# Designed miniproteins, single chains, continued (2), part 6

Each design is a single chain, and the fold is of that chain. pLDDT is the mean over its residues in the fold that is shown.

## One batch from the design tools (miniprotein)

Design m4188
Fold by ESMFold2-Fast:
Structure m4188 (fold): chain A 67 residues (1-67)
Amino acid sequence: SAEAEALVKEAIRKLNAGDYQGAIEYAEKALSLDPDNALAWAILSEAYRQLGDDEKAAEYRRKAIEA
């Protein structure tokens, strides 16, 4: 949806700014609207990796691949 895509764009902006918690917040909102959004799962994976949560990063990378 257009709303999910707008949330993904905001998540990317937050990720690029180093705001990993903001990236997670917007990516999770996008996934609440479109759980098949591979890019939103990839953003969660990268944000958690940057925060040092390697287990969540690996889990969300798997979801990004299967979406």
Scores: mean pLDDT 88

Design m4189
Fold by ESMFold2-Fast:
Structure m4189 (fold): chain A 88 residues (1-88)
Amino acid sequence: SRDDELKAIFDSVDKDGDGVIDSPEDFAAALNKLGINVSPEDAQKLFEIADKDGDGAVDWDEFKAFVRKLLDEHIPVIDLIKELEAKK
């Protein structure tokens, strides 16, 4: 399933197996595995967008929600970053 594919990618960057992605670098690596190439600066902003709880980590539910916006709704990465910057 789609969720199985996303979970495999999530787990591949969750090196410590703690159930979260806790760095923008690992988040960028997960996006790159999905074919979404981002700069380190953009990865930081996208990490903040995905981190809905503001706890400095992206859990599985936040990761799924973020990826669905990019892949199912075809929202460009740059537009998502612009929305964050315009809205705080």
Scores: mean pLDDT 73

Design m4190
Fold by ESMFold2-Fast:
Structure m4190 (fold): chain A 62 residues (1-62)
Amino acid sequence: IDKIKRIFSEVLGVEPVGEDDNFFDLGGDGGKAKEIVEKLNKEGINVTVSDLIYNPTPKSLS
């Protein structure tokens, strides 16, 4: 969860990010979704853009 919250914060430019904060409510778009997914994959969290779209909070994505 903490890695996901940090990556959301860095890509979306919002702090703090809570575990229940929705990616789209934080101003996320398709380009930012791709950035988050690429950063998460680099940290060993294997997710797709579809996973983020259907599980758009740090808690649901973990």
Scores: mean pLDDT 79

Design m4192
Fold by ESMFold2-Fast:
Parts: C-alpha cells; structure tokens; sequence
Structure m4192 (fold): chain A 72 residues (1-72)
C-alpha cells in the first residue's frame, strides 16, 4: 500500500516524465526538456505546461506519461 503524500507523488511523476522525454527520439526533445525543467522550477503553471506539452509531444509519448501516472 502507498502511504506517500501527494507532493512526493507529484515529484516522482515529474522525474518520470522527464526521463520519458529524455529517452524519446523527438525533434523537439530539447524544447520539451526545457519546458519540463521550467515547470519543475515553478516558472510555468501545471495547466500551461500540459497545454505546451500536448502541442510539442507526440500522442505516443503522452500516452506513456499517462500510463506512468496510472501505475503510481
């Protein structure tokens, strides 16, 4: 059973998302990593991050990120 707080789950998800982006062969990989880093630093909102990620990220990578969220 998971007894971790929500903030710890969000941090773990952020690290997993960054790893997925980094391992994915995308033309916009560097822009995606920069965008993720800006989100993790709190420079952009979660909503803005999600919208920009959706535009830059292929559906296959978004589905993989969603699967990781579902497994945690």
Amino acid sequence: MSSVPDSEIEDALGRMERAVIKSTPLPEKEELLKLHDEYMEGKISREEYREKMRELTPKSVLEKIDELRAQL
Scores: mean pLDDT 67

Design m4193
Fold by ESMFold2-Fast:
Structure m4193 (fold): chain A 70 residues (1-70)
Amino acid sequence: SAEAKEHFEKGRELMGQGKLEEARKEFEKSIELDPNFADAYHELGTILTIEGRDEEAAQYFKKAKELNPA
């Protein structure tokens, strides 16, 4: 949806500013609105990697790949 995409784009802007907690909330909102938004799962995986939560990050990257296979 347009709303999911708007939250996703805001999350990316916040990531660029180093505002990881705020970015995470925006990506989580994007997924809440569109559970098939592959890119939002990928961005959450990236945040979890920065936080040192590699096992949780791997699950998000896997979900992103399943939703948007090459």
Scores: mean pLDDT 85

Design m4194
Fold by ESMFold2-Fast:
Structure m4194 (fold): chain A 118 residues (1-118)
Amino acid sequence: AKRLVAEVYTAADATAATVDASITVPPETRIARLEVTVHSATGQAVTVYFSANGDAVEVVVKSAADVTVTVNMAGATVSKATQEGPGTLTVNQVSVAERRAAKAAALADVLARLEPAA
């Protein structure tokens, strides 16, 4: 297991409540990509921990701006994320199926715009 550490500093201390965000991937779902966006409302330190298939990933963010971390989790079926500190945590999991569905929807939208109004 390889631990990833990414750290962005703009504040020294975290002084507010822990926020727990758990993400559940349906059984046997293959993850193509995991994106974690961390927002600190006060610029205080926010520590994000998440794991997949027993691998621990830790991201420390001390920034008032949103920070996005991309983790490649090909083959992972379960992930959990926890935020310590004030702000919001947004986690986007992109499965192979969701990627294909999004491309199909985008193509359908383009084709609909090319048809003349009857």
Scores: mean pLDDT 50

Design m4195
Fold by ESMFold2-Fast:
Structure m4195 (fold): chain A 62 residues (1-62)
Amino acid sequence: SAVEEAIKKYEEQGKIVAKAVKEALGLELTHTVEKVDETTIRITTTVDGVVNTSLADAVELS
């Protein structure tokens, strides 16, 4: 499904960003992606204890 594909892509991208941030800035970044509904995903990022959450349309990312 579009949601499953979007989750996989965002998880892979998040791992790349987390590695880059750790290597460049020495900061710990955690990135989680979860399904909200059939067309929407929730992306949660935590950088040095600061939590940020955003919603993305999975259909537009397929």
Scores: mean pLDDT 77

Design m4196
Fold by ESMFold2-Fast:
Structure m4196 (fold): chain A 82 residues (1-82)
Amino acid sequence: LTPEQAAEAEVAILEIKAAVSLITADRYEKQGNVEEAIKSYEEAAEYYRKAADLARQSGLNDTAKVAEEGAKEAEKRIEELK
C-alpha cells in the first residue's frame, strides 16, 4: 500500500465504524433507550470527525466534506433526542 492508499483505507474504516455506531443508535432508539442512543450517536459523530480530519490531511477534500456532513447529522439527532 502507498501512504495515500493507506490513508484512504483508514478513512473507510472510520466511516464504517461511524455507520455501525449509527445502526446501534437506531436500535437503542427503537428500544426506548434514549441515553444509550445518544451515546451511540456521539460515537458516530466522533468517528465521522476523525474520518474528516484524516481525509482533509490526506487531500481527500470531497471525502472530508461527506464525513463532516455525517458528523453534523449525528449531532442533529442528538439534539432532537434531548
Scores: mean pLDDT 86

Design m4197
Fold by ESMFold2-Fast:
Structure m4197 (fold): chain A 100 residues (1-100)
Amino acid sequence: DPEKEKETERAMERDRERLEERYKNMSEEEQKKFLEQQLENEVNLIQVIRDRAAEVDPDTAAQIQELLKQAEEAKKKGDLETVQQLVEQARELARQAASS
């Protein structure tokens, strides 16, 4: 369901913005817990983008699956910046597939 997937993507983006604002005022231990939650949410967002792309172009979904593998490795390292960059790459690939 494309509408449900778009709604999920918007909800995840909103959660990202809220978590960034809240994170700045947290203790180090609370920041670690929020970082883990953000990492999981960002990786889940790539999965949603992949599943949406699969309905349009399976080859694009396969490319996003490779980004998902990289995101899972970055998540293990706590590298939120790399995971967020991979989300943007996944979005761009899905956008190009949808416009073709």
Scores: mean pLDDT 79

Design m4198
Fold by ESMFold2-Fast:
Structure m4198 (fold): chain A 84 residues (1-84)
Amino acid sequence: ARESAIRTAVLGLREALEYLKAGKGDESVAILERTADVLRAQGFDELADELRSLAEKVKQLMDEGKFDEAIKLVEEALRRFEAL
């Protein structure tokens, strides 16, 4: 069900956020990418694309040293997915 896919995305986003707050940006990106792959395998292409785009932007922000912006971006994504 779509509700189960949304739950998978929310759990992945929460885990990614905890890694970012712990200074583990590479692990955070890996969790977002893995979660996107799981959703795509389940046929939820739109949700998968949103998480993949988020992972790319988080990676870019971390490469630029903008960790607070990366955290905020994941927090905003988490709020949006929880509202679905």
Scores: mean pLDDT 86

Design m4199
Fold by ESMFold2-Fast:
Structure m4199 (fold): chain A 57 residues (1-57)
Amino acid sequence: SEKAEDYWKKGEEHEKAGNFREAASYYGLAGQYAIEAGDTEKAKEYFKKAVEYMEKL
């Protein structure tokens, strides 16, 4: 899940910078790639983060 980890890192960077729309998008992509890698637990957490920030925008 190199792509999931990469997108999660991008999400964290954007979240820390206050770019919540971009953070939500990257967290969503991280979740999608985590599912593809079979990591359902991480995918759930990534999607939860994406939804939380999308709900604020």
Scores: mean pLDDT 81

Design m4200
Fold by ESMFold2-Fast:
Structure m4200 (fold): chain A 68 residues (1-68)
Amino acid sequence: ARELVRKAQENRELSKKALEDGNGEEALKHAQRSAEYLVQAATSLGIEEAGRQYAQKLLDEVRAQVAA
């Protein structure tokens, strides 16, 4: 679980940097990877449903930032 959470955090930070650099495509790729690791971590903790809902909100936020 800890390793998956760390990877999710790393990809979220990479997504933020890509947004700062104006690279929306890379920002979305890193956000998707972060969401995947987040769901895997939530599943290992027995809270998969909550993890999926949170991951979807994060992806929607990044999509909105890229579209702005």
Scores: mean pLDDT 80

Design m4201
Fold by ESMFold2-Fast:
Structure m4201 (fold): chain A 82 residues (1-82)
Amino acid sequence: SKRENLEKALEYLKKAEEALLAGDRETALRHLQEAYKYAKEAGDEKAAKYAKEAIKHLQDGDFLSALKYTAKAIKEVEKALK
């Protein structure tokens, strides 16, 4: 369901945030990719867009921008779950 996909997206976004704060690029990338998949399946275009931006910045080695976009994606998913 949409709600289950949003809850999965939120779970993976929070795991990605923890990995980013720990400096674990590979783990953060895997969690962001899962979050993007679930946000897209849920039809949350804004959350999916921000997760994709976080992936792009993380692949470029920009942990700060990856963290900022991950936080934006979290806010969009939380808003959708309201």
Scores: mean pLDDT 90

Design m4202
Fold by ESMFold2-Fast:
Parts: C-alpha cells; structure tokens; sequence
Structure m4202 (fold): chain A 64 residues (1-64)
C-alpha cells in the first residue's frame, strides 16, 4: 500500500540519521491511514531521537 511505502521509506531514513525526513514520511503514512500502528510507532521513535518529547507525548495521547 501507499502507507506501507511511506513507512518503509521513513524507516530507511531514520536508520540513515535523516530524522526530519523520516518524520515527514511517517506523517504521510498516517495521512493515508491514521490508525496505522507501525507508522505511529515510527513517528514516536523519530520524535524521541530528535529530542521532541512533547510532540511524542501528543501523538501518544491521540491513541487514548
């Protein structure tokens, strides 16, 4: 799926240390499927690596 393609690209970019580009692709996956758990998990990891703990907390609250 298109959401899966964005997830895969985000994971690759995060592994390369391209955190902001990884966040962008995880967000695109969630625009296609807002309940796509692997993309939510990826976004939380990327925000944590960027030191954006407040943004990670907002994403986590949206899942409650």
Amino acid sequence: SEAQAHLDRGQQLLAEGKIDEAIEHYRKALEIDPNYQPAIDGLLRAYAQAGKNAEAAKVAKELE
Scores: mean pLDDT 80

Design m4203
Fold by ESMFold2-Fast:
Structure m4203 (fold): chain A 65 residues (1-65)
Amino acid sequence: SMLKEKQEKAIEELKEALPNVEKIEFKGDTIYIKLKNMSVTQKTAAAIIAIGIGYEYGFSVKLVD
């Protein structure tokens, strides 16, 4: 399905763009991303990048601890 293809492409781009990815999980139209070993500044930068990638594929993004 087109949804599965978009999910796979989004995961690939997120893994390439983001450091220290522990987990990426989809729930409906939202991508949940867990990152480890990051400062507040690094998490903020990662969030901006992740939100941009998610938006490109039509997904919302949430960072989780």
Scores: mean pLDDT 82

Design m4204
Fold by ESMFold2-Fast:
Structure m4204 (fold): chain A 89 residues (1-89)
Amino acid sequence: MRAEIEALKLAFELLNEYKDHPLVKKFLEKRPTASPLELAAVAVYYAWQDPELRERLRKELSPEQLAVFERMAAYGKELIKEIEEEEKK
């Protein structure tokens, strides 16, 4: 659907912006075979932690696009949790 394509495009734009973020870089280092979609989900998760960016996205995105972003943020959170659990050894 168009809303999903628009949300995915914005997610890849956020990935490009957050590619040098320490946690995104760390995830790629631990998961060098990670897909672009997995990396985009991690980037969306970090963007979703920023209150200013979250409010901006709520103004720019439709409810359908926001639902896609929330699902991607949840997926990115799970991916990061896996990396964090490995480091607690």
Scores: mean pLDDT 75

Design m4205
Fold by ESMFold2-Fast:
Structure m4205 (fold): chain A 55 residues (1-55)
Amino acid sequence: SKEEQLAILDEELALVREMVEEQMKTANEQERLQLRASMARVDALVAERKAKILG
Protein backbone atom coordinates (compact mmCIF):
# COMPACT_ATOMS: atom_id res chain seq x y z
CA SER A 1 0.00 0.00 0.00
CA LYS A 2 1.02 3.65 -0.23
CA GLU A 3 1.08 3.80 3.57
CA GLU A 4 3.56 0.90 3.72
CA GLN A 5 5.80 2.56 1.11
CA LEU A 6 5.80 5.82 3.10
CA ALA A 7 6.56 3.97 6.36
CA ILE A 8 9.53 2.19 4.75
CA LEU A 9 10.91 5.50 3.44
CA ASP A 10 10.59 7.06 6.92
CA GLU A 11 12.36 4.09 8.52
CA GLU A 12 15.19 4.19 5.97
CA LEU A 13 15.58 7.97 6.39
CA ALA A 14 15.78 7.55 10.19
CA LEU A 15 18.57 4.98 9.82
CA VAL A 16 20.55 7.21 7.43
CA ARG A 17 20.11 10.17 9.80
CA GLU A 18 21.40 8.11 12.75
CA MET A 19 24.49 7.04 10.79
CA VAL A 20 25.20 10.63 9.70
CA GLU A 21 24.84 11.89 13.31
CA GLU A 22 27.39 9.28 14.44
CA GLN A 23 29.80 10.34 11.69
CA MET A 24 29.40 14.00 12.68
CA LYS A 25 30.65 13.25 16.23
CA THR A 26 34.18 12.57 14.86
CA ALA A 27 34.03 14.80 11.76
CA ASN A 28 35.90 18.07 11.34
CA GLU A 29 34.08 21.32 10.44
CA GLN A 30 34.39 20.86 6.65
CA GLU A 31 33.23 17.23 6.84
CA ARG A 32 30.27 18.24 9.04
CA LEU A 33 29.27 20.88 6.48
CA GLN A 34 29.37 18.25 3.70
CA LEU A 35 27.38 15.76 5.81
CA ARG A 36 24.69 18.39 6.52
CA ALA A 37 24.47 19.23 2.81
CA SER A 38 24.16 15.51 1.94
CA MET A 39 21.40 15.08 4.55
CA ALA A 40 19.48 18.07 3.16
CA ARG A 41 19.70 16.55 -0.33
CA VAL A 42 18.48 13.14 0.92
CA ASP A 43 15.59 14.82 2.79
CA ALA A 44 14.58 16.68 -0.39
CA LEU A 45 14.71 13.53 -2.54
CA VAL A 46 12.66 11.55 0.00
CA ALA A 47 10.09 14.38 0.13
CA GLU A 48 9.81 14.36 -3.68
CA ARG A 49 9.37 10.58 -3.71
CA LYS A 50 6.65 10.77 -1.03
CA ALA A 51 4.84 13.46 -3.06
CA LYS A 52 4.89 11.21 -6.15
CA ILE A 53 3.59 8.22 -4.16
CA LEU A 54 0.73 10.36 -2.75
CA GLY A 55 -0.04 12.32 -5.94
Scores: mean pLDDT 85

Design m4206
Fold by ESMFold2-Fast:
Structure m4206 (fold): chain A 43 residues (1-43)
Amino acid sequence: SGGRKALGGLVNGIVVTGRLASKDDPKVGEYADQVEKFYQELS
């Protein structure tokens, strides 16, 4: 499944950007964590 490497990069980008944005809104950090967890559950 070649698409999973691209998805992993996107998830990592979302998490990193979400952590930065959480300085303005802590819920953004929570959302980033949820996205990472969802991706892990997809295996």
Scores: mean pLDDT 70

Design m4207
Fold by ESMFold2-Fast:
Structure m4207 (fold): chain A 60 residues (1-60)
Amino acid sequence: GFLKLAEEAIAMKKKGATFDEIVAYLQSNGVPPAAARTAAMAILLGFSPEEVAEILERLS
């Protein structure tokens, strides 16, 4: 579900992934481009997995 996807994307950020790498990861898992960019920005701003999952659910 979106929570697991959000947790994996946040883990990527903690390992030094760039914005573009996080966006590419989300899109490879079926997230639309605009939703992926919004979620990736939230991740970089330090949003929780639950908050990022909510963004993915509402914009996908």
Scores: mean pLDDT 88

Design m4208
Fold by ESMFold2-Fast:
Structure m4208 (fold): chain A 68 residues (1-68)
Amino acid sequence: SAWEEAEKEIDEFEKKMLEIYGKTPENVLKAELIRTTRLIGIAAVRNDKERYEELVKKFRELFEELRG
C-alpha cells in the first residue's frame, strides 16, 4: 500500500542519513527521533490513535536519552 511505501521510504532515508553523517551513538539516536516524528505524522493522518500514543511515548523516551 501507499502507507507501507511511505514507511519504507522513511527507513531508507534514515539509513542514507547515517551513511552520510556517520553511525555514532548520537547520530543513531537523532535518526531514531526523526524517524519516530515522521511515523507520528503517518499515524495522525491515518487516525491510528493507539499507534500515535505509542510513538509519542517513544519520542519522549528517545528525547530524554539524547539529553543525557
Scores: mean pLDDT 83

Design m4209
Fold by ESMFold2-Fast:
Structure m4209 (fold): chain A 88 residues (1-88)
Amino acid sequence: MELRERALELARKGDELAKKAVEAAEEGKYKEAVELLGEAIRLAREAAELLERYAEETGDEEARAMAEGLRRQVEALEEQKKKVEEKL
């Protein structure tokens, strides 16, 4: 699988886990929400790294833009995780 395809697969899995984390937090399951957010952050970060590498190797500006978007998403998820942890 190409680096780009692998990165998009990881990004999709991260998005799914982030949605599950929101549902867990809404149910008051803060510990589960923190664990899900942690995994979502790991997947989004790995996806960003793969897209950054792909962009460096190929000059693909779209991949570069996607990696920057994923880095911003990681920052947002880290802030959300911190807020949920305060409820533990």
Scores: mean pLDDT 87

Design m4210
Fold by ESMFold2-Fast:
Structure m4210 (fold): chain A 69 residues (1-69)
Amino acid sequence: KLEEIAERLVKEFGLSEQKARQIARLGAILINKLGKDVETVAQELVNNFGLSERKARRIASLIKKALES
């Protein structure tokens, strides 16, 4: 569920609850609806949320793995 992904983003990356929900939702749409890979999701997170490339890649990977489980 998106809520579980958002909770993990708050705990593991120190994001605010609101920002974590926005990131989880965007990542899920990009991966599940649009079939985007982790690198493309990471780039969208850099562009939309001002995250560093390293942090964005880690977050994108977490979202993808959570959606696959």
Scores: mean pLDDT 83

Design m4211
Fold by ESMFold2-Fast:
Structure m4211 (fold): chain A 75 residues (1-75)
Amino acid sequence: SSMEEAAEELAERARELRREAEELRERARELEENAKTEEEREEAKRLLLEAESLEGLAGIEAGVASLLSGERIEV
């Protein structure tokens, strides 16, 4: 059904967002470990906030995918 297709697309998007969040966390960690300036530390902080936002979006999209596939959603 079209709802099953939509669920698969949302689940894939959620996986992509989580991959992006992980990459941002890795970059932030590298910046924190090698930071020599306050600006570099602030950049690491901004990357972590962006990663948190992407994880939030991924959770929403995964939740909608579960709803469309008939699975239980945990809030």
Scores: mean pLDDT 82

Design m4212
Fold by ESMFold2-Fast:
Structure m4212 (fold): chain A 68 residues (1-68)
Amino acid sequence: MKKIEEYKKKIKENPNDAQAYRDLGKALFEEGKLDEAIEWYRKAIELDPNDIEAQKLLAEAVIAKRKE
């Protein structure tokens, strides 16, 4: 889980880095951890409500979870 650990470290150093929250969510989505990915995408949107990419990724993760 190399990228997940890197993004977690970045968030710990810079808690307001919305991109790091989005990137962590994406890495978790790629590992099939859909619930966790959704949570981190939501946090990214809370920090930056205008992050269209985070909103798109959240929608994709929610759809993927419904198909489980």
Scores: mean pLDDT 80

Design m4213
Fold by ESMFold2-Fast:
Formats: C-alpha cells, structure tokens, sequence
Structure m4213 (fold): chain A 72 residues (1-72)
C-alpha cells in the first residue's frame, strides 16, 4: 500500500472509530479500532516519514480506544 493510501485509510478508520464511540456501538468501535491498529502498525514501518508519524499517532489512538472498550 502506498504512503498516501495508508494515510487516507487511517483518516477514514479514525473517523469511523470516533463515530462508533459517539454512537455507543462497542462492537463497531472494537472492529474499527482493531483495523486502525493494523493499518497504523503498517504505516509506522513505512519508509515515508509522513506515513510513520500519522501511523504513530493513529496507533496510540487505536490502542487507547481498544483498551477502554475491552476494560469497560
């Protein structure tokens, strides 16, 4: 996946994750957080510095959201 595609996918998944959390849909929020975590991890391994930075931020967001969902 290109750096641009990784960044776009992270932005879309982050939006869907926030919408699911706002709606109280724990099942959807968990799915989006898990998918965001996978894409973000891939982005952190990118040779593109922008993709790595976006990936690091998104990975932290996904990990925090997933922890709150599973620990609640």
Amino acid sequence: MSPEELIAQIEELGKRLREAIEAGDKEAAKRYAEELMRVAEEATKSPDPRARLVGQIALREAEEALREIEES
Scores: mean pLDDT 82

Design m4214
Fold by ESMFold2-Fast:
Parts: sequence; C-alpha cells; structure tokens
Structure m4214 (fold): chain A 60 residues (1-60)
Amino acid sequence: KREEVRKEIRELIESKGPMAINDETLDALAKKYDLPLQEVRQIAMEVLTEYSKEQYKAYK
C-alpha cells in the first residue's frame, strides 16, 4: 500500500537522514509492498520534499 511505503520512507529519513534513501532501499520497499520501483521512487521524492518543508518550519 502506498501509505505504508510513505510512512516507512519517512521513518528512514527521520532516523538515518535523507541519504538512507538509496536504490537498494527503494528496491527492497518495492518488493515488500508489491509496487513498481518507479512508484516507490515517486513516493520517496514526495516525502523528501515534505521533509525539506518541515525543516524550514524549524521542526526537528
């Protein structure tokens, strides 16, 4: 489910930083949730964009 992938990507960014979002991690998520890698990449881009917006709200 797309929502589950989004949540897991968000948790990875919060725990390990944006650099944790790499091809190997995204491929593993695609297989785990039965989604195409391209869709998981799109979700990751959306979450990274939301994360950057949260950063300049002084959200830690």
Scores: mean pLDDT 76

Design m4215
Fold by ESMFold2-Fast:
Structure m4215 (fold): chain A 61 residues (1-61)
Amino acid sequence: MLSAEEIADILIETLGRDREGLELGIRFVERQIASFSSSDDPERRERAERALELLRRRLEE
């Protein structure tokens, strides 16, 4: 299973070549979080939220 840092790194490598690509990566992770059910794994949600935070921080730089 991928860590939050690994998820963020993969998205930056594949999509993060420009600001538009980073925004696509952010939207992807936001959709993943929105798809979590009320019975989802808390660790899975936390990892996705941490990855989202890392992507947003990268975009702001």
Scores: mean pLDDT 74

Design m4216
Fold by ESMFold2-Fast:
Structure m4216 (fold): chain A 86 residues (1-86)
Amino acid sequence: SSQLQQQLQLIQQLITQAEQLYQQALTDPSRADDAAFHLAGVLAEWVITLDPSLKEQINQALQQGLDVRLQMATQLRAKIQQYLDS
């Protein structure tokens, strides 16, 4: 439906914004863990809503360091893009 497409586009926009903030946090060590952790958690929650099969993989990434969380955010963005391109 058109409503679903609009919701997916909004999710993609929020993921893009979160990725930008996440990358900015990586250049400021004093804020890196707080900002990036919260952003990765938001991305994980939204993807779990769309694709429950990723739940375990996302949970494992959230227990690891900042680099793994950034990698997961990139994968989540790619997943959302696939839904929008469908």
Scores: mean pLDDT 63

Design m4217
Fold by ESMFold2-Fast:
Structure m4217 (fold): chain A 94 residues (1-94)
Amino acid sequence: LSDAERRALAEEAVRHAREAVEAARAGDAETAARHAAAAVEALGRAQGAAVDPAAIVEATLLAQAAAGHDMARIAELIARAVEAAAARLLAELA
């Protein structure tokens, strides 16, 4: 991928992550989970064939640490981790 394509995918990841956080705060667990998954996929594509295993592990550990029974909360934590990782990638591509 070109740097422009990677930047566009990282921006897509941030957009989905923010929508996931908003949906989670509204109590819409299904929409939050869908956008969180889209954010992870976009970030993975921005980083090439291999999704960053550290970013996935960090997001999963954060989700597990907060994992009572609230799926919206889990989706929000994953989305926030993806947004942070995508922001770092955008800074590298700047």
Scores: mean pLDDT 73

Design m4218
Fold by ESMFold2-Fast:
Structure m4218 (fold): chain A 104 residues (1-104)
Amino acid sequence: MTPGYLTVERRTFPDDATYDDILADPRAAQVFLVVRKDATEEQIRALYEKALEAIDAAPPGTSVVVEVDGVRAVAFYGDSPEGKERAKELLRQAAEELIRALKE
């Protein structure tokens, strides 16, 4: 069965960045939103809000995974307040792109 999923990724580092470079950067952040192609704007908004709360509650240097009604957000960020804030901004951008893609 071919899964009918749409994925949006946002990150602060380029494709040619090494794993060690990413881990050494306390400001690094990467987020993924994975939804079914039949997901609603309401489901994406609920996922985004829950993921923001999870990032705010998590200690620095952790990753968060949030699932709501079969949609998933994954966020990774560096061990700093700056990395956390960048993850939140990337999450906002990814959610907006995903909502736009579903309307087209």
Scores: mean pLDDT 74

Design m4219
Fold by ESMFold2-Fast:
Structure m4219 (fold): chain A 60 residues (1-60)
Amino acid sequence: LRKEIEELREKKKAAEEAGDEETARKLLDKIHDLRIELMKKEGADPEIIDLALAVKRASS
């Protein structure tokens, strides 16, 4: 999961550099989903994960 998240982050940056906003948005959504899975795998509380996602929504 960590390696997959890093790979998607690289693809997102490449899409942003190419000006492909739609692909960058899709990759960002996938990164968020994988981060949630990683946090669950590492034993994080789902409520803490939800709070982190809410903060990201509020900041943008």
Scores: mean pLDDT 73

Design m4220
Fold by ESMFold2-Fast:
Parts: C-alpha cells; sequence; structure tokens
Structure m4220 (fold): chain A 79 residues (1-79)
C-alpha cells in the first residue's frame, strides 16, 4: 500500500538525518541513503498522482526492499 510505504520512507529519512548528526563518520553513507529514499518517495508520489498503477507497484516493492536493508543497517548502529 503506497500510503504506508510513503510513511515508512518519511520515518526512515528522519532517523537517518538524526543519525548523520550523531555519527559524522557515517555521514556520507547516511546522506546517500537519504537521497535514495527521497527520490523513491517522490517517484511513488508522482506515479500515484498519474494513476500509473503498475509503476506504483514496482516502486513500492523497490522501496520496501530498500527500507528493510536500511532498517537492518540502523539496528546495527543503534545497538
Amino acid sequence: EAEETLKRLEELIKKLEELAKKHPEHREDLESAIESLRKLKEEIEKAVEAGDTEKVKELVEIAEILIEKVEKYLESLEK
């Protein structure tokens, strides 16, 4: 569901921004991840507005995979 995926992307972006402030040594990697998540969020929003159901499905699937990878990385950093 696009709404839920967009919300998860926003929450992850906020987490990454806070971690980039706390961990300057990881700033480059975190900023790269933030940019990727922002681009996916924008693409999903545009596809939803255009009514492109197939593109929405593809982008949501890609976003969910990326979200899971980023969340696992963050769990390693926060513990």
Scores: mean pLDDT 80

Design m4221
Fold by ESMFold2-Fast:
Structure m4221 (fold): chain A 82 residues (1-82)
Amino acid sequence: MEIEFKLIVKKLEDGKYHIKLYDEKGELLGEGESDKSLEEIKELAKRSQVVYKGKTYRIVEIKSEKKLSENEIELTLLAEEV
């Protein structure tokens, strides 16, 4: 079964990124900071797994990218249950 997650990546003043992961309903699942580039963050997202409501999902692709502001993007992640 396929599910979508939203990854919001915001660039901070120090050049690091603040990352928030949401479900399809807009519930926050996790957040953190990264000193990696945006390109490295995207590659890590494509290789990631998410435990959501007792099931494990593998990210299979980035379906879309939306610019929310000058310093903030939204990635739609397509995931499949493992």
Scores: mean pLDDT 87

Design m4222
Fold by ESMFold2-Fast:
Structure m4222 (fold): chain A 86 residues (1-86)
Amino acid sequence: ALAAEREALAQRIRALGEADAAALKAKGSSQELIDAIRRLAEAMARTVVTGDGHRDDALALQKEVGDLFEKEKKDKEERERAERAS
């Protein structure tokens, strides 16, 4: 049944989100970014199961994740700049 296929895909999306969160944690990424990745995976999984009602939430979370990646990049550049100035 199509519903069973959608639920299987949703479970795979959740599993990939946890794998991505674990990889970010191992890399030393911020807790905010790790939590945002988990929220994004859950929103995407819900969108697959329920249809259109959660697509805007998934898109908003995708933007939040992008913003957090840019913040970590800038924080790293600022740290490298400070280390070179000393």
Scores: mean pLDDT 76

Design m4223
Fold by ESMFold2-Fast:
Structure m4223 (fold): chain A 60 residues (1-60)
Amino acid sequence: MFPEASEEAKKLVEEARKALKEGDLERAAELANKAAELAPLADEVIKTIFEIMAAAVDKL
């Protein structure tokens, strides 16, 4: 649908996953929210948001 927006969203998802692995949940959430703004229907974006939420719950 939006090739440029999807490409940007993929980059943001990759950065969010890197932040998640580094334990920076705040940065990961911000990057994932940015990706969702660009491509809200992308399953990779949705899955990444769910993984960040699961990690945040485990950290509680």
Scores: mean pLDDT 74

Design m4224
Fold by ESMFold2-Fast:
Structure m4224 (fold): chain A 56 residues (1-56)
Amino acid sequence: KLSEVARKAIEELEKLGVKDARTYVSEVVSRYGITDYDEIVERALKLAEEAEKVAK
């Protein structure tokens, strides 16, 4: 179940143009223990946005 949720979150982020989506989803699921699909996508998007601002 969790593996399928993580996979769908990675696919959604990739469709939104997020590179390294697997890394952000892995951080959210493995380190923060978040298992809800919507929360995974939201949190991973915030991490990607922060990374983009720092790299700029």
Scores: mean pLDDT 75

